# Designs tried in a protein design run: designed miniproteins, single chains, continued (2). Part 60

Each design is a single chain, and the fold is of that chain. pLDDT is the mean over its residues in the fold that is shown.

## One batch from the design tools (miniprotein)

Design m5980
Fold by ESMFold2-Fast:
Structure m5980 (fold): chain A 77 residues (1-77)
Amino acid sequence: ASRTEKELARMGVRAADAGLESVLLDPSLLAKELGVSPATVLRALRRLEKEGAIRVERDGRKLRVTVVDKEKLEEIA
């Protein structure tokens, strides 16, 4: 997994541990926080979704990300 995939996986595990199985993300703001491009964030999210770890849904200009498999995210993190 890429560094961005691992960082997003760790964020997902922390959100799930806090009782938040679904979060609303702005990809452009998240990209700035991680020091990467928005395209890199979107690619990493698609990889995690393909692995069965998360579900990503479009919510206007934002993305709703749901943790589907916390164990899988912990393996990637």
Scores: mean pLDDT 83

Design m5981
Fold by ESMFold2-Fast:
Structure m5981 (fold): chain A 95 residues (1-95)
Amino acid sequence: MEEKEKLNKELFQAAINGDVERVKELIEKGADVNYKNKKGFTPLDLALLNDNLEVYRLLVEAGADPSAKNEKGETAVELYKRLKSKEEAIKEMLS
């Protein structure tokens, strides 16, 4: 459980960084591509907000839900539009 939680957190970081090879490694090791943080965001949301389209595609192919909504009922795209800032959106998602 603890090891899987670490993999899930590393998957968030890899999605932010656009590290395609690391994302593949973490998925293969059993990271949950649909893992939600305390605010209901997934690695897919972070990949989209960072324009990491290759990571986004890889996560979707691995079973990530592109329609996943946060606790406020917003997708990553809707949150980005509301905040008008990629940096502000990511800070809200990770805090």
Scores: mean pLDDT 74

Design m5982
Fold by ESMFold2-Fast:
Structure m5982 (fold): chain A 67 residues (1-67)
Amino acid sequence: SELDEKLIEAARAGDLEKVKELLAQGADVNSDALFEAAKAGHEEIVELLLENGADGRKRDANGNPAM
C-alpha cells in the first residue's frame, strides 16, 4: 500500500507527526516502519508504533530483529 510505504519513510526520517497522521489514515502498523524507526534510533516512534499494535518480532530482509 502507498500509505504503508509513506509510513516506513516517515519512521525512517524521524517524522513523528507524519507517522501519527499516516496511522490515523489507516496505514498498516505491522509494516517495516517499526524496524526502520528502531534502526534509526527514533525511540518515540518505536513506542508509538508498538502502542498501535506493531509486532516487535518483525525481522529485516536478513532475518535480524529490529535494532
Scores: mean pLDDT 74

Design m5983
Fold by ESMFold2-Fast:
Structure m5983 (fold): chain A 160 residues (1-160)
Amino acid sequence: MTEEQFQKELKETYEEAEEVKKLDEGLGNMVLEAAELAVRAGRLGGPEDLEVSTRLLDALHHLADGAALVLKSDGDKKLDDEAAKEFKKAGEDVEEARRLLPLTSPEVAGLLARAAGIAYFVAQEVAKIAEKKGLKEAAKAAKKLGERLRELYDAARAHM
């Protein structure tokens, strides 16, 4: 992965997290905290940890995009399908990040575990909001993303 790609995904994740923050300040701030922890992990680690960190930023970008769609929706089926698609992409990036383990140090592992743990909490809260709005596909996809983020958290924590 290139430094240019990492800087691009970082920028896109922060821009989308600020859109979430306008709709739900608590959820947007949690995405920003998770992104900052992933950035610190990628800068402290080697090229392999930078790749894991970039995949987690891609996942956070897609999580934030899907969360914004859920928060804007009033039960619209098109927004349900679009949010579900974004949570599926985030889940693919999390699975790719998990395949790139082990991490080079316990400190990098601790930062990535915290980032994945915060992202897991965001995915679970977004799933509950989607359920309350009748967004069935978004809710199902956000729950499945949460399961994968939990697996990444537990895997990263095993290297602390």
Scores: mean pLDDT 90

Design m5984
Fold by ESMFold2-Fast:
Structure m5984 (fold): chain A 60 residues (1-60)
Amino acid sequence: GPKLARAVKDYEAKSSLELSLKKGELVEILADIGGDYVVARSLVTGETGIVPKSVLEEID
């Protein structure tokens, strides 16, 4: 199944390649790109972008 995570805090994108998230927002992790970053898709907005792993808590 999809690899799911939840945002533990609000995150504001620092560039056009990054994804902004609200605390509690559910995401699907699409790829681990290293450097403590992942590519994720918001399950709320459908938007895709790079986010720090530190703002996500993996579910299961």
Scores: mean pLDDT 84

Design m5985
Fold by ESMFold2-Fast:
Structure m5985 (fold): chain A 65 residues (1-65)
Amino acid sequence: DDELLRKAFKKLDTDGDGVISKEELTEFAERMGLDPEKIFKDVDKDGDGKIDFEEFKVLYKTYLS
């Protein structure tokens, strides 16, 4: 659900800057019982420690679908 994905992304993006930080993603991954290092390997292709909405959709489809 696209609306669910947008809502989830906005909840994780506490700063409202349109990206999820490494710290925010790590806390999310731990709450979901996922390995944050594995997630970074799979979705953070830029290596900048930030996840945009397109990378978040990949994360959701891979780990949360």
Scores: mean pLDDT 72

Design m5986
Fold by ESMFold2-Fast:
Structure m5986 (fold): chain A 68 residues (1-68)
Amino acid sequence: MTYTPAQLRSALSLLDKDGDGYVSAEDFKANARSLGLRLSDEELEALIKLGDKDGDGRIDYRALVAAW
């Protein structure tokens, strides 16, 4: 499935309760489908790797949507 940067940003911002621009990889995986993201497990892992370049389990979703 192909998602727009705006759609991805909107979905991830709903998980960003702290407003710090980061979401946990665990929260993203748990909530992606409920946020309307029709992603396979493989696509979810690919996005997590793209957003979590430091391997710390925190996705910089603004950087992620810029790279998407």
Scores: mean pLDDT 71

Design m5987
Fold by ESMFold2-Fast:
Structure m5987 (fold): chain A 61 residues (1-61)
Amino acid sequence: LEKRILELLREHGALSASEIAKLLGVSQATVRETLRRLEEKGAVRRTADGRYELTPATLES
């Protein structure tokens, strides 16, 4: 599930847990639990509007 969530966020950008659940055909509870684990690992972060996105790369010029 973690890999599928990361692929969705890479393709679509910031998504809510509800949007991810609908796209993957799983419960929102399962998605939220997986997103929590991914956030703890630093792979995703929560946005100000309550969505989740991949951890941004370092801003380099």
Scores: mean pLDDT 74

Design m5988
Fold by ESMFold2-Fast:
Structure m5988 (fold): chain A 73 residues (1-73)
Amino acid sequence: DEFFKLLDKDGDGVITLEELKEVLTEKGFGSVADELFNLMDKDGDGKITKEEFEEALKEYPEIKEIAEKVLSQ
């Protein structure tokens, strides 16, 4: 929940690759930004809704691990 809010800088309920990459790079995790985005955006539309993010968390526990590392910085 807090991780999604951190990535969703404009609060519209959608995360773009640019927003994800910017936040992760600032926290020192830029190298995994593309991999993490690909896990959440299988359709390749360049946008992740909150609902898609929640589905990705169910499928890929690795997303939660990265979120905890980013939030602890």
Scores: mean pLDDT 73

Design m5989
Fold by ESMFold2-Fast:
Structure m5989 (fold): chain A 85 residues (1-85)
Amino acid sequence: SEKEREEMVEEARRFADVLLEIQEKYGFSTEDVVIMLRAFAQELGLSEEVIDEISEYVTKRMQEREKREAEENELKKLIEELDKL
């Protein structure tokens, strides 16, 4: 059913989050994480459209992490500059 497919997508997203944490800790590439997620989604019998959605989710999470790190670094620079006043 469509609901069962949505539940599998949610499980794949949670698995993606775990793989992203492992990627950060052990230095796996984004491509490696996507390959692992694709293999997992195929084993779950997910459609290509759902696999594409999961791949987009991983890419978006990576982009959001990069953006947060950039914003945190900028904020740290601003705080250091204020501390000199």
Scores: mean pLDDT 74

Design m5990
Fold by ESMFold2-Fast:
Structure m5990 (fold): chain A 87 residues (1-87)
Amino acid sequence: GNTALAEGKFDEAIKKYEEEIKKDPNNVQAYINLGVAYLEKGKYDEAIKWFEKALEIDPNNEVAKRLLALAYEKKGKTDEAQKLLDE
């Protein structure tokens, strides 16, 4: 395959965090880590999905809110990111 070494490392991290979530669906940190791995892979829609799930479990998690805003900014949705940080 044409997969770069960095992509392989992110895929390994993603699998690890997905397994952690399967063992403990309330592990907020695993959802955050999964979102970060997708951000680093440039998969912003997937990153948004996982940060949203973290906020479903812990609605006041400032780290997840800031990372969600960053994911929206990376996707070019700067207005959406700004609204999240202003709320």
Scores: mean pLDDT 79

Design m5991
Fold by ESMFold2-Fast:
Structure m5991 (fold): chain A 87 residues (1-87)
Amino acid sequence: MVNPDFFAMDKDGDGKISFEEFKAYLEAAGITGDHEAAFKALDLDGDGYISEEEFVKALGSLASDISGLLKIKTTEELIEAIRKAQE
């Protein structure tokens, strides 16, 4: 099954998140800061898109805990969560 947070960002249902979709999702969620830095932290292979596999890998246990993602209010907090999940 598709991750609920990934599904919310993947507006066209192609299984990939573009920077524009990611930025729009963060702005709609009230998450402020450096959207480009947050996108690059999730874009593990640097191809300019985030796959569901990359999203799950980057967020690890946070991606499996939906309430953890709902507590994020800034892109700096999101980047810290990604770093911790990859440890």
Scores: mean pLDDT 66

Design m5992
Fold by ESMFold2-Fast:
Order: sequence, then structure tokens, then C-alpha cells
Structure m5992 (fold): chain A 94 residues (1-94)
Amino acid sequence: SAAHRAAAEGLVPGELAGRLLREARERAGLSQRELAERVGVSQSTVSNIERGRINATPELVRAYARALDDPELEFRLGVELGVLQLENAVRRVF
């Protein structure tokens, strides 16, 4: 899974979220600029979020879902971030 690979790579939640948002955008065939225009943010904001340098707010994730016509995006992010937290908790105890 994406979360399992992210945990193995040592990614923090923001980096996993950014990767999943980028993958959703790329599947829709949109550039960072095109998505930025649809969401109403700057292209640099999209770039920083997709790199995990800035945290994506729930509002921004929902804006991505609407712009990409991907209504399951927020749910998929929630599930994958939950799995990453469990993986990191297990690795930390051991």
C-alpha cells in the first residue's frame, strides 16, 4: 500500500498526503498550474503541498476532490494516513 511504502521510506504524514494529492492530480491529467487555477491557490502552494513542505488542510483536500472529480480522495487520504500512523507506532515501540 502507499502508506506501507511511505512508512518504509520514513515519510511524515504531510509527505504521504502530498504524494497522494499529486498522484490524484496526475491521474486526472492536470498540471500543477491548471489545478491551482481550479482550486484558487498559487502554483507554488500546490508544488509545496505535493512535496509535503506545507500541510494540506481538510478544506484544500476537499477542493482537490472537487477540482479532480474524485469524491473518494478525502476518504483515501484519511485511510492511508491512519495506516501510516499505525505503522510508525509499531516501528517506534520496537
Scores: mean pLDDT 79

Design m5993
Fold by ESMFold2-Fast:
Structure m5993 (fold): chain A 68 residues (1-68)
Amino acid sequence: DGLDDRIGVLTRARDELGKKYEDYLKKSEEFKKKGDEVGSKKYLEKAKEYFEGKRTLDRLIEELRRLK
């Protein structure tokens, strides 16, 4: 069943977006600790983009699981 394979692919993509989210959050915090508020905000905004991408994939994975 190709559905299981697709769920697996999307799950890995979701996990990669989660790693990007954590990486950019860490960079945002590092810039904030250095007093670079502009750099901190830039990385925080990018982290939010990865978070929303992950949420979109979470919803899609849940929908596909309901088709089983």
Scores: mean pLDDT 85

Design m5994
Fold by ESMFold2-Fast:
Structure m5994 (fold): chain A 113 residues (1-113)
Amino acid sequence: EVRDSLGRTALHGAAATGLPFFVRELLERGADVNAKDDLGRTPLHLAAAIDKKKDPSLANIPEEEILETVRLLLEAGADVNAKDDNGLTPLDLAKKVGNEKIAKILEEALKKN
């Protein structure tokens, strides 16, 4: 699996940008939904941590596309309990950046199993 200088896969990049079309395409090609980068972050961590207020390049991405990205990762078997190198789950990151709708989706996923 090809990785960049931060240990990120293509799926990490697609998830970090909240683009459901590319997330779906990469998952269909057999991308590892639970791959960890050099900070222990999965694609779900990066999607949950999307901060449109701090990243101007993400300002025009509809919130629903970001929510769809999170749902696609969960449907593909993303580990909601995965911890990064700081001991934070995707839910912890969503709460930290104020992504309330993403936090709700992740809390609902935690209750199912």
Scores: mean pLDDT 82

Design m5995
Fold by ESMFold2-Fast:
Structure m5995 (fold): chain A 66 residues (1-66)
Amino acid sequence: TQFKEAFRAFDKDGDGTISTEELGAVMRSLGQNPTEAELQDMIREVDADGNGTIDFPEFLTLMARR
């Protein structure tokens, strides 16, 4: 699946997480073009603890809802 391949490309440490700053680049690699406001809304939905990281299940949930 393209989602898993795109996520893996930005998971440099192989620990199953990406930074919130990388979310926009991942989405653009999947053919999406979110606005800055949309990216901020999505980050707030998945980064409830403010850790600045997104794991793969959270990423899939976000993509499934969009």
Scores: mean pLDDT 73

Design m5996
Fold by ESMFold2-Fast:
Structure m5996 (fold): chain A 150 residues (1-150)
Amino acid sequence: MIKILVYSRSASSGGGLLANELEKLAKEKNLDIEVRLATDSDPEEVRDELMLEADVIIVVMDVRRPEDLDRAREAIERVRRLFEEAGNKNPPVIILAGTRSSEEAAISREEFEEMARRLGVEGVFVNLSDDSSIEELFERIVKLLEEKKK
C-alpha cells in the first residue's frame, strides 16, 4: 500500500477536494493507494506521525496567496527534519501543489514550477475545477514513485 498525505493550511485551500479526487482516481485505477488529509488545525504530533508514514507528501499552496509559500517552505523543511531524525526511514517524495478553484492565479504555472525547483521539490500546478489537471498530478505522482525505486 502506497500512502499519500495531502497537507494544507485548511480544507478551504483545496486540500480536502484534492485528497478526495486522488482517492477516487486510485480506486478507479485499482491501485493500492491510501490518501490522507492533514491541516494546520490537526495536532502537531498527529501531523508528524502522518508525515513519517507517508511515501508521498503533497504540500498544498493556494496560488492566489503568495504568502502561503512561506507556510509551504516551513512544512517542507519540517518533513526533511523529521526524516533526518528518524535516520533509517527513506524520505518521501515531496510535491508542492499550487491549487486554484478557478482560472484566477497570482502566480503563473512556469513561475510556480521554478519556485518549487528552488525549494528542491516537484512542483505541480492544479486546477481543482478540471479533472484532467488532477489526473495529470496523479500520473506525475506514479512516475516519481517509479523513479524513486531506482
Scores: mean pLDDT 79

Design m5997
Fold by ESMFold2-Fast:
Structure m5997 (fold): chain A 78 residues (1-78)
Amino acid sequence: AEAQIALAREALKAAGMAEEDVEAVEAVLRQLAATEDPEERARLEAENRELLTRADEAVQALSREQAEAARAAALAAV
Protein backbone atom coordinates (compact mmCIF):
# COMPACT_ATOMS: atom_id res chain seq x y z
CA ALA A 1 0.00 0.00 0.00
CA GLU A 2 2.65 2.56 1.02
CA ALA A 3 4.84 1.86 -2.02
CA GLN A 4 1.85 2.18 -4.36
CA ILE A 5 0.76 5.45 -2.70
CA ALA A 6 4.32 6.84 -2.97
CA LEU A 7 4.45 5.97 -6.70
CA ALA A 8 1.02 7.55 -7.25
CA ARG A 9 2.16 10.72 -5.44
CA GLU A 10 5.27 11.03 -7.63
CA ALA A 11 3.27 10.36 -10.82
CA LEU A 12 0.67 13.01 -9.93
CA LYS A 13 3.37 15.59 -9.14
CA ALA A 14 5.14 14.77 -12.42
CA ALA A 15 1.81 15.21 -14.24
CA GLY A 16 1.61 18.76 -12.86
CA MET A 17 -1.30 18.40 -10.45
CA ALA A 18 -1.63 21.07 -7.76
CA GLU A 19 -0.15 20.11 -4.37
CA GLU A 20 -3.56 20.33 -2.65
CA ASP A 21 -5.07 17.95 -5.25
CA VAL A 22 -2.15 15.52 -4.86
CA GLU A 23 -2.66 15.56 -1.06
CA ALA A 24 -6.40 14.97 -1.53
CA VAL A 25 -5.75 11.96 -3.81
CA GLU A 26 -3.18 10.57 -1.33
CA ALA A 27 -5.74 10.88 1.51
CA VAL A 28 -8.39 9.05 -0.56
CA LEU A 29 -5.95 6.27 -1.52
CA ARG A 30 -4.96 5.79 2.14
CA GLN A 31 -8.61 5.66 3.20
CA LEU A 32 -9.32 3.07 0.48
CA ALA A 33 -6.30 0.99 1.57
CA ALA A 34 -7.47 1.11 5.23
CA THR A 35 -11.12 0.36 4.42
CA GLU A 36 -12.06 -3.34 4.63
CA ASP A 37 -15.82 -2.79 4.10
CA PRO A 38 -16.56 -3.16 0.35
CA GLU A 39 -19.66 -0.95 0.59
CA GLU A 40 -17.78 1.87 2.36
CA ARG A 41 -14.94 1.53 -0.18
CA ALA A 42 -17.41 1.86 -3.08
CA ARG A 43 -18.92 4.94 -1.42
CA LEU A 44 -15.49 6.58 -1.01
CA GLU A 45 -14.66 5.89 -4.67
CA ALA A 46 -18.03 7.31 -5.79
CA GLU A 47 -17.72 10.46 -3.62
CA ASN A 48 -14.18 11.07 -4.93
CA ARG A 49 -14.78 9.96 -8.53
CA GLU A 50 -14.14 13.44 -10.03
CA LEU A 51 -10.80 13.83 -8.20
CA LEU A 52 -9.69 10.26 -9.03
CA THR A 53 -10.72 10.73 -12.68
CA ARG A 54 -8.67 13.93 -12.92
CA ALA A 55 -5.68 12.12 -11.43
CA ASP A 56 -6.02 9.25 -13.92
CA GLU A 57 -6.40 11.65 -16.86
CA ALA A 58 -3.32 13.67 -15.81
CA VAL A 59 -1.14 10.54 -15.52
CA GLN A 60 -2.44 9.16 -18.85
CA ALA A 61 -1.78 12.50 -20.59
CA LEU A 62 1.79 12.53 -19.25
CA SER A 63 2.34 8.91 -20.40
CA ARG A 64 1.02 9.71 -23.90
CA GLU A 65 3.20 12.84 -24.09
CA GLN A 66 6.29 10.80 -23.17
CA ALA A 67 5.40 8.15 -25.79
CA GLU A 68 4.90 10.81 -28.49
CA ALA A 69 8.23 12.46 -27.59
CA ALA A 70 10.01 9.09 -27.89
CA ARG A 71 8.38 8.43 -31.27
CA ALA A 72 9.31 11.91 -32.55
CA ALA A 73 12.94 11.36 -31.49
CA ALA A 74 13.03 7.96 -33.24
CA LEU A 75 11.58 9.40 -36.46
CA ALA A 76 14.10 12.29 -36.38
CA ALA A 77 16.94 9.75 -36.09
CA VAL A 78 15.89 7.87 -39.24
Scores: mean pLDDT 74

Design m5998
Fold by ESMFold2-Fast:
Structure m5998 (fold): chain A 75 residues (1-75)
Amino acid sequence: SEELKKKLFEAARKGDVEEVKKLLEEHPELVNAVDEEGRTPLNYAGSVEDVETRLKLEEVLLKYGADLELANNAK
């Protein structure tokens, strides 16, 4: 759903590792969801300033099959 996609983007942007993990455990198909600008959850995770949190987010996303090429081609 669009609401779940937005919730995942917000959790990734905020650095909420546990919420991202929970959402992907329930909805693994959302790992490569894109917003209106073509940004993925991995793009939002990459904006997290805390290095340890960012790395944990990226590890979770990559475990669930985050597409690095899709993230690199965001608008």
Scores: mean pLDDT 82

Design m5999
Fold by ESMFold2-Fast:
Structure m5999 (fold): chain A 61 residues (1-61)
Amino acid sequence: MKKYRAIKDFVAKNENNVSIKKGEIVEKLGDYPLVPDGLIVKTADGKVGIVPSSYLEEVEG
């Protein structure tokens, strides 16, 4: 299962986005096809939404 760490804070701009804080670990569920760098992620607290891949780095585990 692919995990990503936030390298900076991201604030949701609409209902399809999820907010994340720097250092937060999220799980990749898929790519969002309408945004070139959009990832569909699940946060540790169970929220699902879109985050730009430029805000995330892949982690092992």
Scores: mean pLDDT 78

Design m6000
Fold by ESMFold2-Fast:
Structure m6000 (fold): chain A 114 residues (1-114)
Amino acid sequence: MLTELDRRLLEAAFEGNVLEVRRLIEEGADVNAVDPETGLTPLHLAAAFGHEEVIEVLKEAGADVNAKNPKGNGKTPEDILENQALVLKELNKKLKEKGKLTFEDIAEVISKLP
């Protein structure tokens, strides 16, 4: 079960909120927390949107760039970074169609990476 701090860290990484990410890490959030529904870590979420400052903060705090998403065909944050333009294109398409993005939308896009 995710702690409240871990859930907030996933959301802050998704939003690109670097100040909130720093605060939550200082409060004891697990930088390698895994969303049980999607298998995504904070670094997967930050990498999907190209939130460069959040990515750097998470890496400095010990985030695993090679964390495999077991629900998303084993894709890692490194896989996302290597395919960032494609990920952003597909996420922008979903955002235009749906008006908002969820963690499930990120997991779906990542699962389709080559």
Scores: mean pLDDT 83

Design m6001
Fold by ESMFold2-Fast:
Structure m6001 (fold): chain A 100 residues (1-100)
Amino acid sequence: SVSQLVALYSGYAIRAVGSEEEARLLEEKAEKLEKEAKELEEEARRLEEKDKEKGEELKKKAEELKEKAEEARKKAEEARREAEEAKKKAEELKKKVDEL
């Protein structure tokens, strides 16, 4: 029925928007973590000449933040793919509704 096709279309359209928003938030999170990691690397480099132990601690913290940023980037890419697939399904369903 037309009602069932419209419901399916709406479901995929909402999913596409939700996945795009999720990707955007994860990308913003990754950017913040990357910026913090860079600041810690710069401080570690400055301290390397004065305090090797403190410099090493800051390097480890920077590596942990970079790892979290990379995970957020991967999740954002997956969310982008889900959004693209949901958009394609919504477009296919719209064509079927337009044929009725």
Scores: mean pLDDT 87

Design m6002
Fold by ESMFold2-Fast:
Structure m6002 (fold): chain A 61 residues (1-61)
Amino acid sequence: HAGKLARALRDVPARLPTELTLREGDLVEILKVVNENWWLARSLKTGETGYVPASALEILG
């Protein structure tokens, strides 16, 4: 799913500096699928990159 757009299904608070904070409805670009639980993404709203729980994202398209 790298190179795809996704939407945050819920608010996601970052717990570590390497994690991305998202609000429900935020759009992200998937940069890398690290494993089944964590994806590396870039926020289209802020331009910040970080790890996001895969369960919190809906792939678009």
Scores: mean pLDDT 82

Design m6003
Fold by ESMFold2-Fast:
Structure m6003 (fold): chain A 90 residues (1-90)
Amino acid sequence: MSAEVESMSRELANMLAYLELLVKEGTLTPEQRKAILERVREMLARGADPNYRHPALDGATPLILAERTGDEELVELLLEHGADPEARAA
C-alpha cells in the first residue's frame, strides 16, 4: 500500500486500541465514543485499510480490536467498509 494509506491504517488501529483501553478502564464517555466513531468513519472514507494488521498490536486488525471493545456498531461499521471476518479467524 502507499505510505499515506499505511499511515492512515495504523492511525485507525491505534484509535481502536485507545477505545479498547478506555472501555477496559471504565472511563469511556458517550462523547469520547461518538468522537472515536466519527474519526473511524472519516479514516475509512479516506481509504484506511480495515484489514490492516498492526505489527505493534500483535498483528491485530481493526475488526479484532473493535470486537475486543464489544461495540457492535463499530464492528458493523468496519464490516460495511470491507473488513474480512474470516481473516480474523485465520
Scores: mean pLDDT 77

Design m6004
Fold by ESMFold2-Fast:
Structure m6004 (fold): chain A 133 residues (1-133)
Amino acid sequence: DALFARDKLGRTPLHYAARNGDVAKVRELLEQAPELVNAQDSLGYTPLHYAALIPDVEKAKETIKVLLEYGADINAQDDLGRTAASLVALAALYGLMSIEKAKEIYDFLLSQGQKDVADSRGLTPSQLLELAS
């Protein structure tokens, strides 16, 4: 089944739909295969990790909400112990996202139950955001 097909990076169609903020496609895929909601790619990224990095803040929030409706783990960690909030903070720190957008997505993730979980270096999302500011 094409729903479970993984590319060379271990990404499913759901990872790409989440990355693109294609809410209609995310819903379609999860209605057919809800078990894919927390699927990890070759880096340990879940669809939620990609949704948090969508450049359009409102689209990011909408995509995150849909993933959570289908049982996405808000505290899912990649292979380096990074949550979605950690990736948003790191994107701001590395200049890949404005601090204003990163803070808005971060505050939204906290409102959805995201915990301030330390990565493999012992840095929490709140500490990474402070470094980016």
Scores: mean pLDDT 89

Design m6005
Fold by ESMFold2-Fast:
Structure m6005 (fold): chain A 63 residues (1-63)
Amino acid sequence: MPPKKAVALVDVNVSAPGFLSFKKGEEVIVKKERPDGWALAKSLSTGEEGWVGTSNLEVVGDY
């Protein structure tokens, strides 16, 4: 699946390794999706990569 562009629907601040922290309205690139509702994403503002719940994101297009 090609990478998708998404926007954060809520603020998330996690201290766990491998998880992505972001603010509402922040743009991310979704690299991989799991059928259980998790996605590997990269923040466009911070450059950090991590797992995020897909319910916290709105897909806006292909990257």
Scores: mean pLDDT 78

Design m6006
Fold by ESMFold2-Fast:
Structure m6006 (fold): chain A 94 residues (1-94)
Amino acid sequence: PLGYVAGAGIAVGNAKKALENGDFETAYQYAETAVDLAELALRDPKASPIEKELAARYGIEGAQLGIEAARKMGDEDKVKEFEERLQRLRDLLA
């Protein structure tokens, strides 16, 4: 559904803003929300192919922002978690 895709896009925007402001924990939380919402959209059997492509792209961007935020926090485990999620999302678009 469009609601998950729109939510993922909004979360990506919020993660970017938080990262720019040095609010790394907030950036991490919004990045996590973006990936979670993207994954929900991708699992929805009612989502169109276009909605799934948009969800995957927002999920990829969210995961990249999450990696950056986790690196700024010095949290290696969180970096690895987002790298694994990023790879799964990229595999969906390949």
Scores: mean pLDDT 87

Design m6007
Fold by ESMFold2-Fast:
Structure m6007 (fold): chain A 155 residues (1-155)
Amino acid sequence: GPNNPEELKKIKLPEGYDVNAKDADGRTPLHVAAERGDVNLVEFLIKNGADVNAKDKWGRTPLHLAAESTNPETAVEVVEVLIKNGADVNAKLTGSFAGWTPLHLAARHGRVEVVEVLIKNGADVTAKDQLGRTPLDIAKHYGHEEVAEVLEKAL
């Protein structure tokens, strides 16, 4: 069927299709795929020239959206694929959440395995947002004790 992962790997993008086209919010297809935890679509888009470090109008990269993904079962795989393909693990948001890294977002959502993968790949555990809050401060504020323990050990 049209949604077969192996079939997606064989599809060439139509002539004139811009894999890096931005919607009204500055989001690329890779932002949407990463937020959904769609590993096969993430890999397909990267293979076809998707910018893994594309920023939306708030400075969000695909890695930021993967770190806060509502699909925890695939979030780790998406994070690993993005990092393997050159995603900036320390990219910072702009605007109202200025200074937030993927690690801040993973800490906010209690994503223990995502936190561990980000730290292993060089995430700055001391990074501060515009209010001076670290990922550890965020984890404690939201009551994510296991994430807080992982972050304290990494200090």
Scores: mean pLDDT 87

Design m6008
Fold by ESMFold2-Fast:
Structure m6008 (fold): chain A 94 residues (1-94)
Amino acid sequence: GVTLDDFYTTADLKQKLKFIARMMVGDGSEENIREAFREFDKDGNGYISAAELRHVMRTNAGTNPTDEEVEDMIREADADGDGQINFEEFVTMM
């Protein structure tokens, strides 16, 4: 199979985030996406911040993304421009 390093080197930012979410819950079913979102949303406020996203990438994917990479991931998912990812945006990205 594809290693984490191989996938992470060649994948775009949206695919990297999707891969991390899938590693946390397995498949792309709506319920598993909801469970992944809750693991990102540490505060339970319904939004994923840049700090929460960076923390999940470090702890679950063993990666250390730059601030620019995290900001780009949020920008690709954040349709309303608030600097955070809500559940609807997260589902749309997956």
Scores: mean pLDDT 67

Design m6009
Fold by ESMFold2-Fast:
Structure m6009 (fold): chain A 67 residues (1-67)
Amino acid sequence: SAEELKELGTRVRLARLAKGLSQRELARRAGLSQATISAIERGRLRPSDAQLEAIARALGVSVAALT
């Protein structure tokens, strides 16, 4: 649902801020565009499994921590 995407986006944003990373830096580390990270954090884009795994690795957290 849209609410689930918003919750996922919020968890990504909070984990990123806890690591002191900008959206651009997280995007660079995950091999994604800054626009993709922004869209995910705003709940506007559902990440693929591969994108979610890349974000989790870049943040040093498990995928389960974001979902």
Scores: mean pLDDT 89

Design m6010
Fold by ESMFold2-Fast:
Structure m6010 (fold): chain A 75 residues (1-75)
Amino acid sequence: MSTEEKIERIKKLAKEALELQKKINDPNASEAEKAAAKKRLDAILQEIRALVSTLSQEEQEILEKELEELEKEIE
């Protein structure tokens, strides 16, 4: 997998994680929906950690910049 593919995969997973976090924090969501979302979120976070561990220092700096931009887009 190329560096670009890894970063794009992590960004996609991060966006999915944010959507799942919104569902977990939704007071109108059922306990079953929250439990399913939490399980999926845990799996996504594990995959992100595994992918990040394969990145070089320079690639990690690029990823950090990309994630900072994603956080700013949410606010």
Scores: mean pLDDT 79

Design m6011
Fold by ESMFold2-Fast:
Structure m6011 (fold): chain A 74 residues (1-74)
Amino acid sequence: VDEEAQKHVEEARKALENGDYDKAIEHAKRAIELKPKNPVILGEAYQLLAEIHEKRGNLEEAQKYRDKALELFE
């Protein structure tokens, strides 16, 4: 499950770099839905969602996902 989640994080990152924000969001959310055991993978997915929403001007949503990523290490 973690390997599949990591693959979705990588696809989300590639989509973000290509400016395909909808695809990036889809892959990042998929990684979260897989409930990876490794908090690093889950944190990366939340950080990607934060970055995507920030680039789209959704600052409130971006902050929400940044907070979720930080919470994983508490």
Scores: mean pLDDT 80

Design m6012
Fold by ESMFold2-Fast:
Structure m6012 (fold): chain A 67 residues (1-67)
Amino acid sequence: KPPVKTKLSKESLENLLKSVEEAIAEHEAWLAANPEPPQSVEAEVARTLLESFRKLREEIEEELKKL
């Protein structure tokens, strides 16, 4: 993997983590409010975005653990 030249500050990583957690909570709330129809394109997009945000949260948490 290519080395990253730019290192984000702990504050920047914590701010990104908070934003990602807020996005996760928002999408989880939307899915809870709109459980049917499960075949909705909007529900499919929301689930895909939720998975992506959860992955990003994990990556940010790993970077914070290295500090």
Scores: mean pLDDT 73

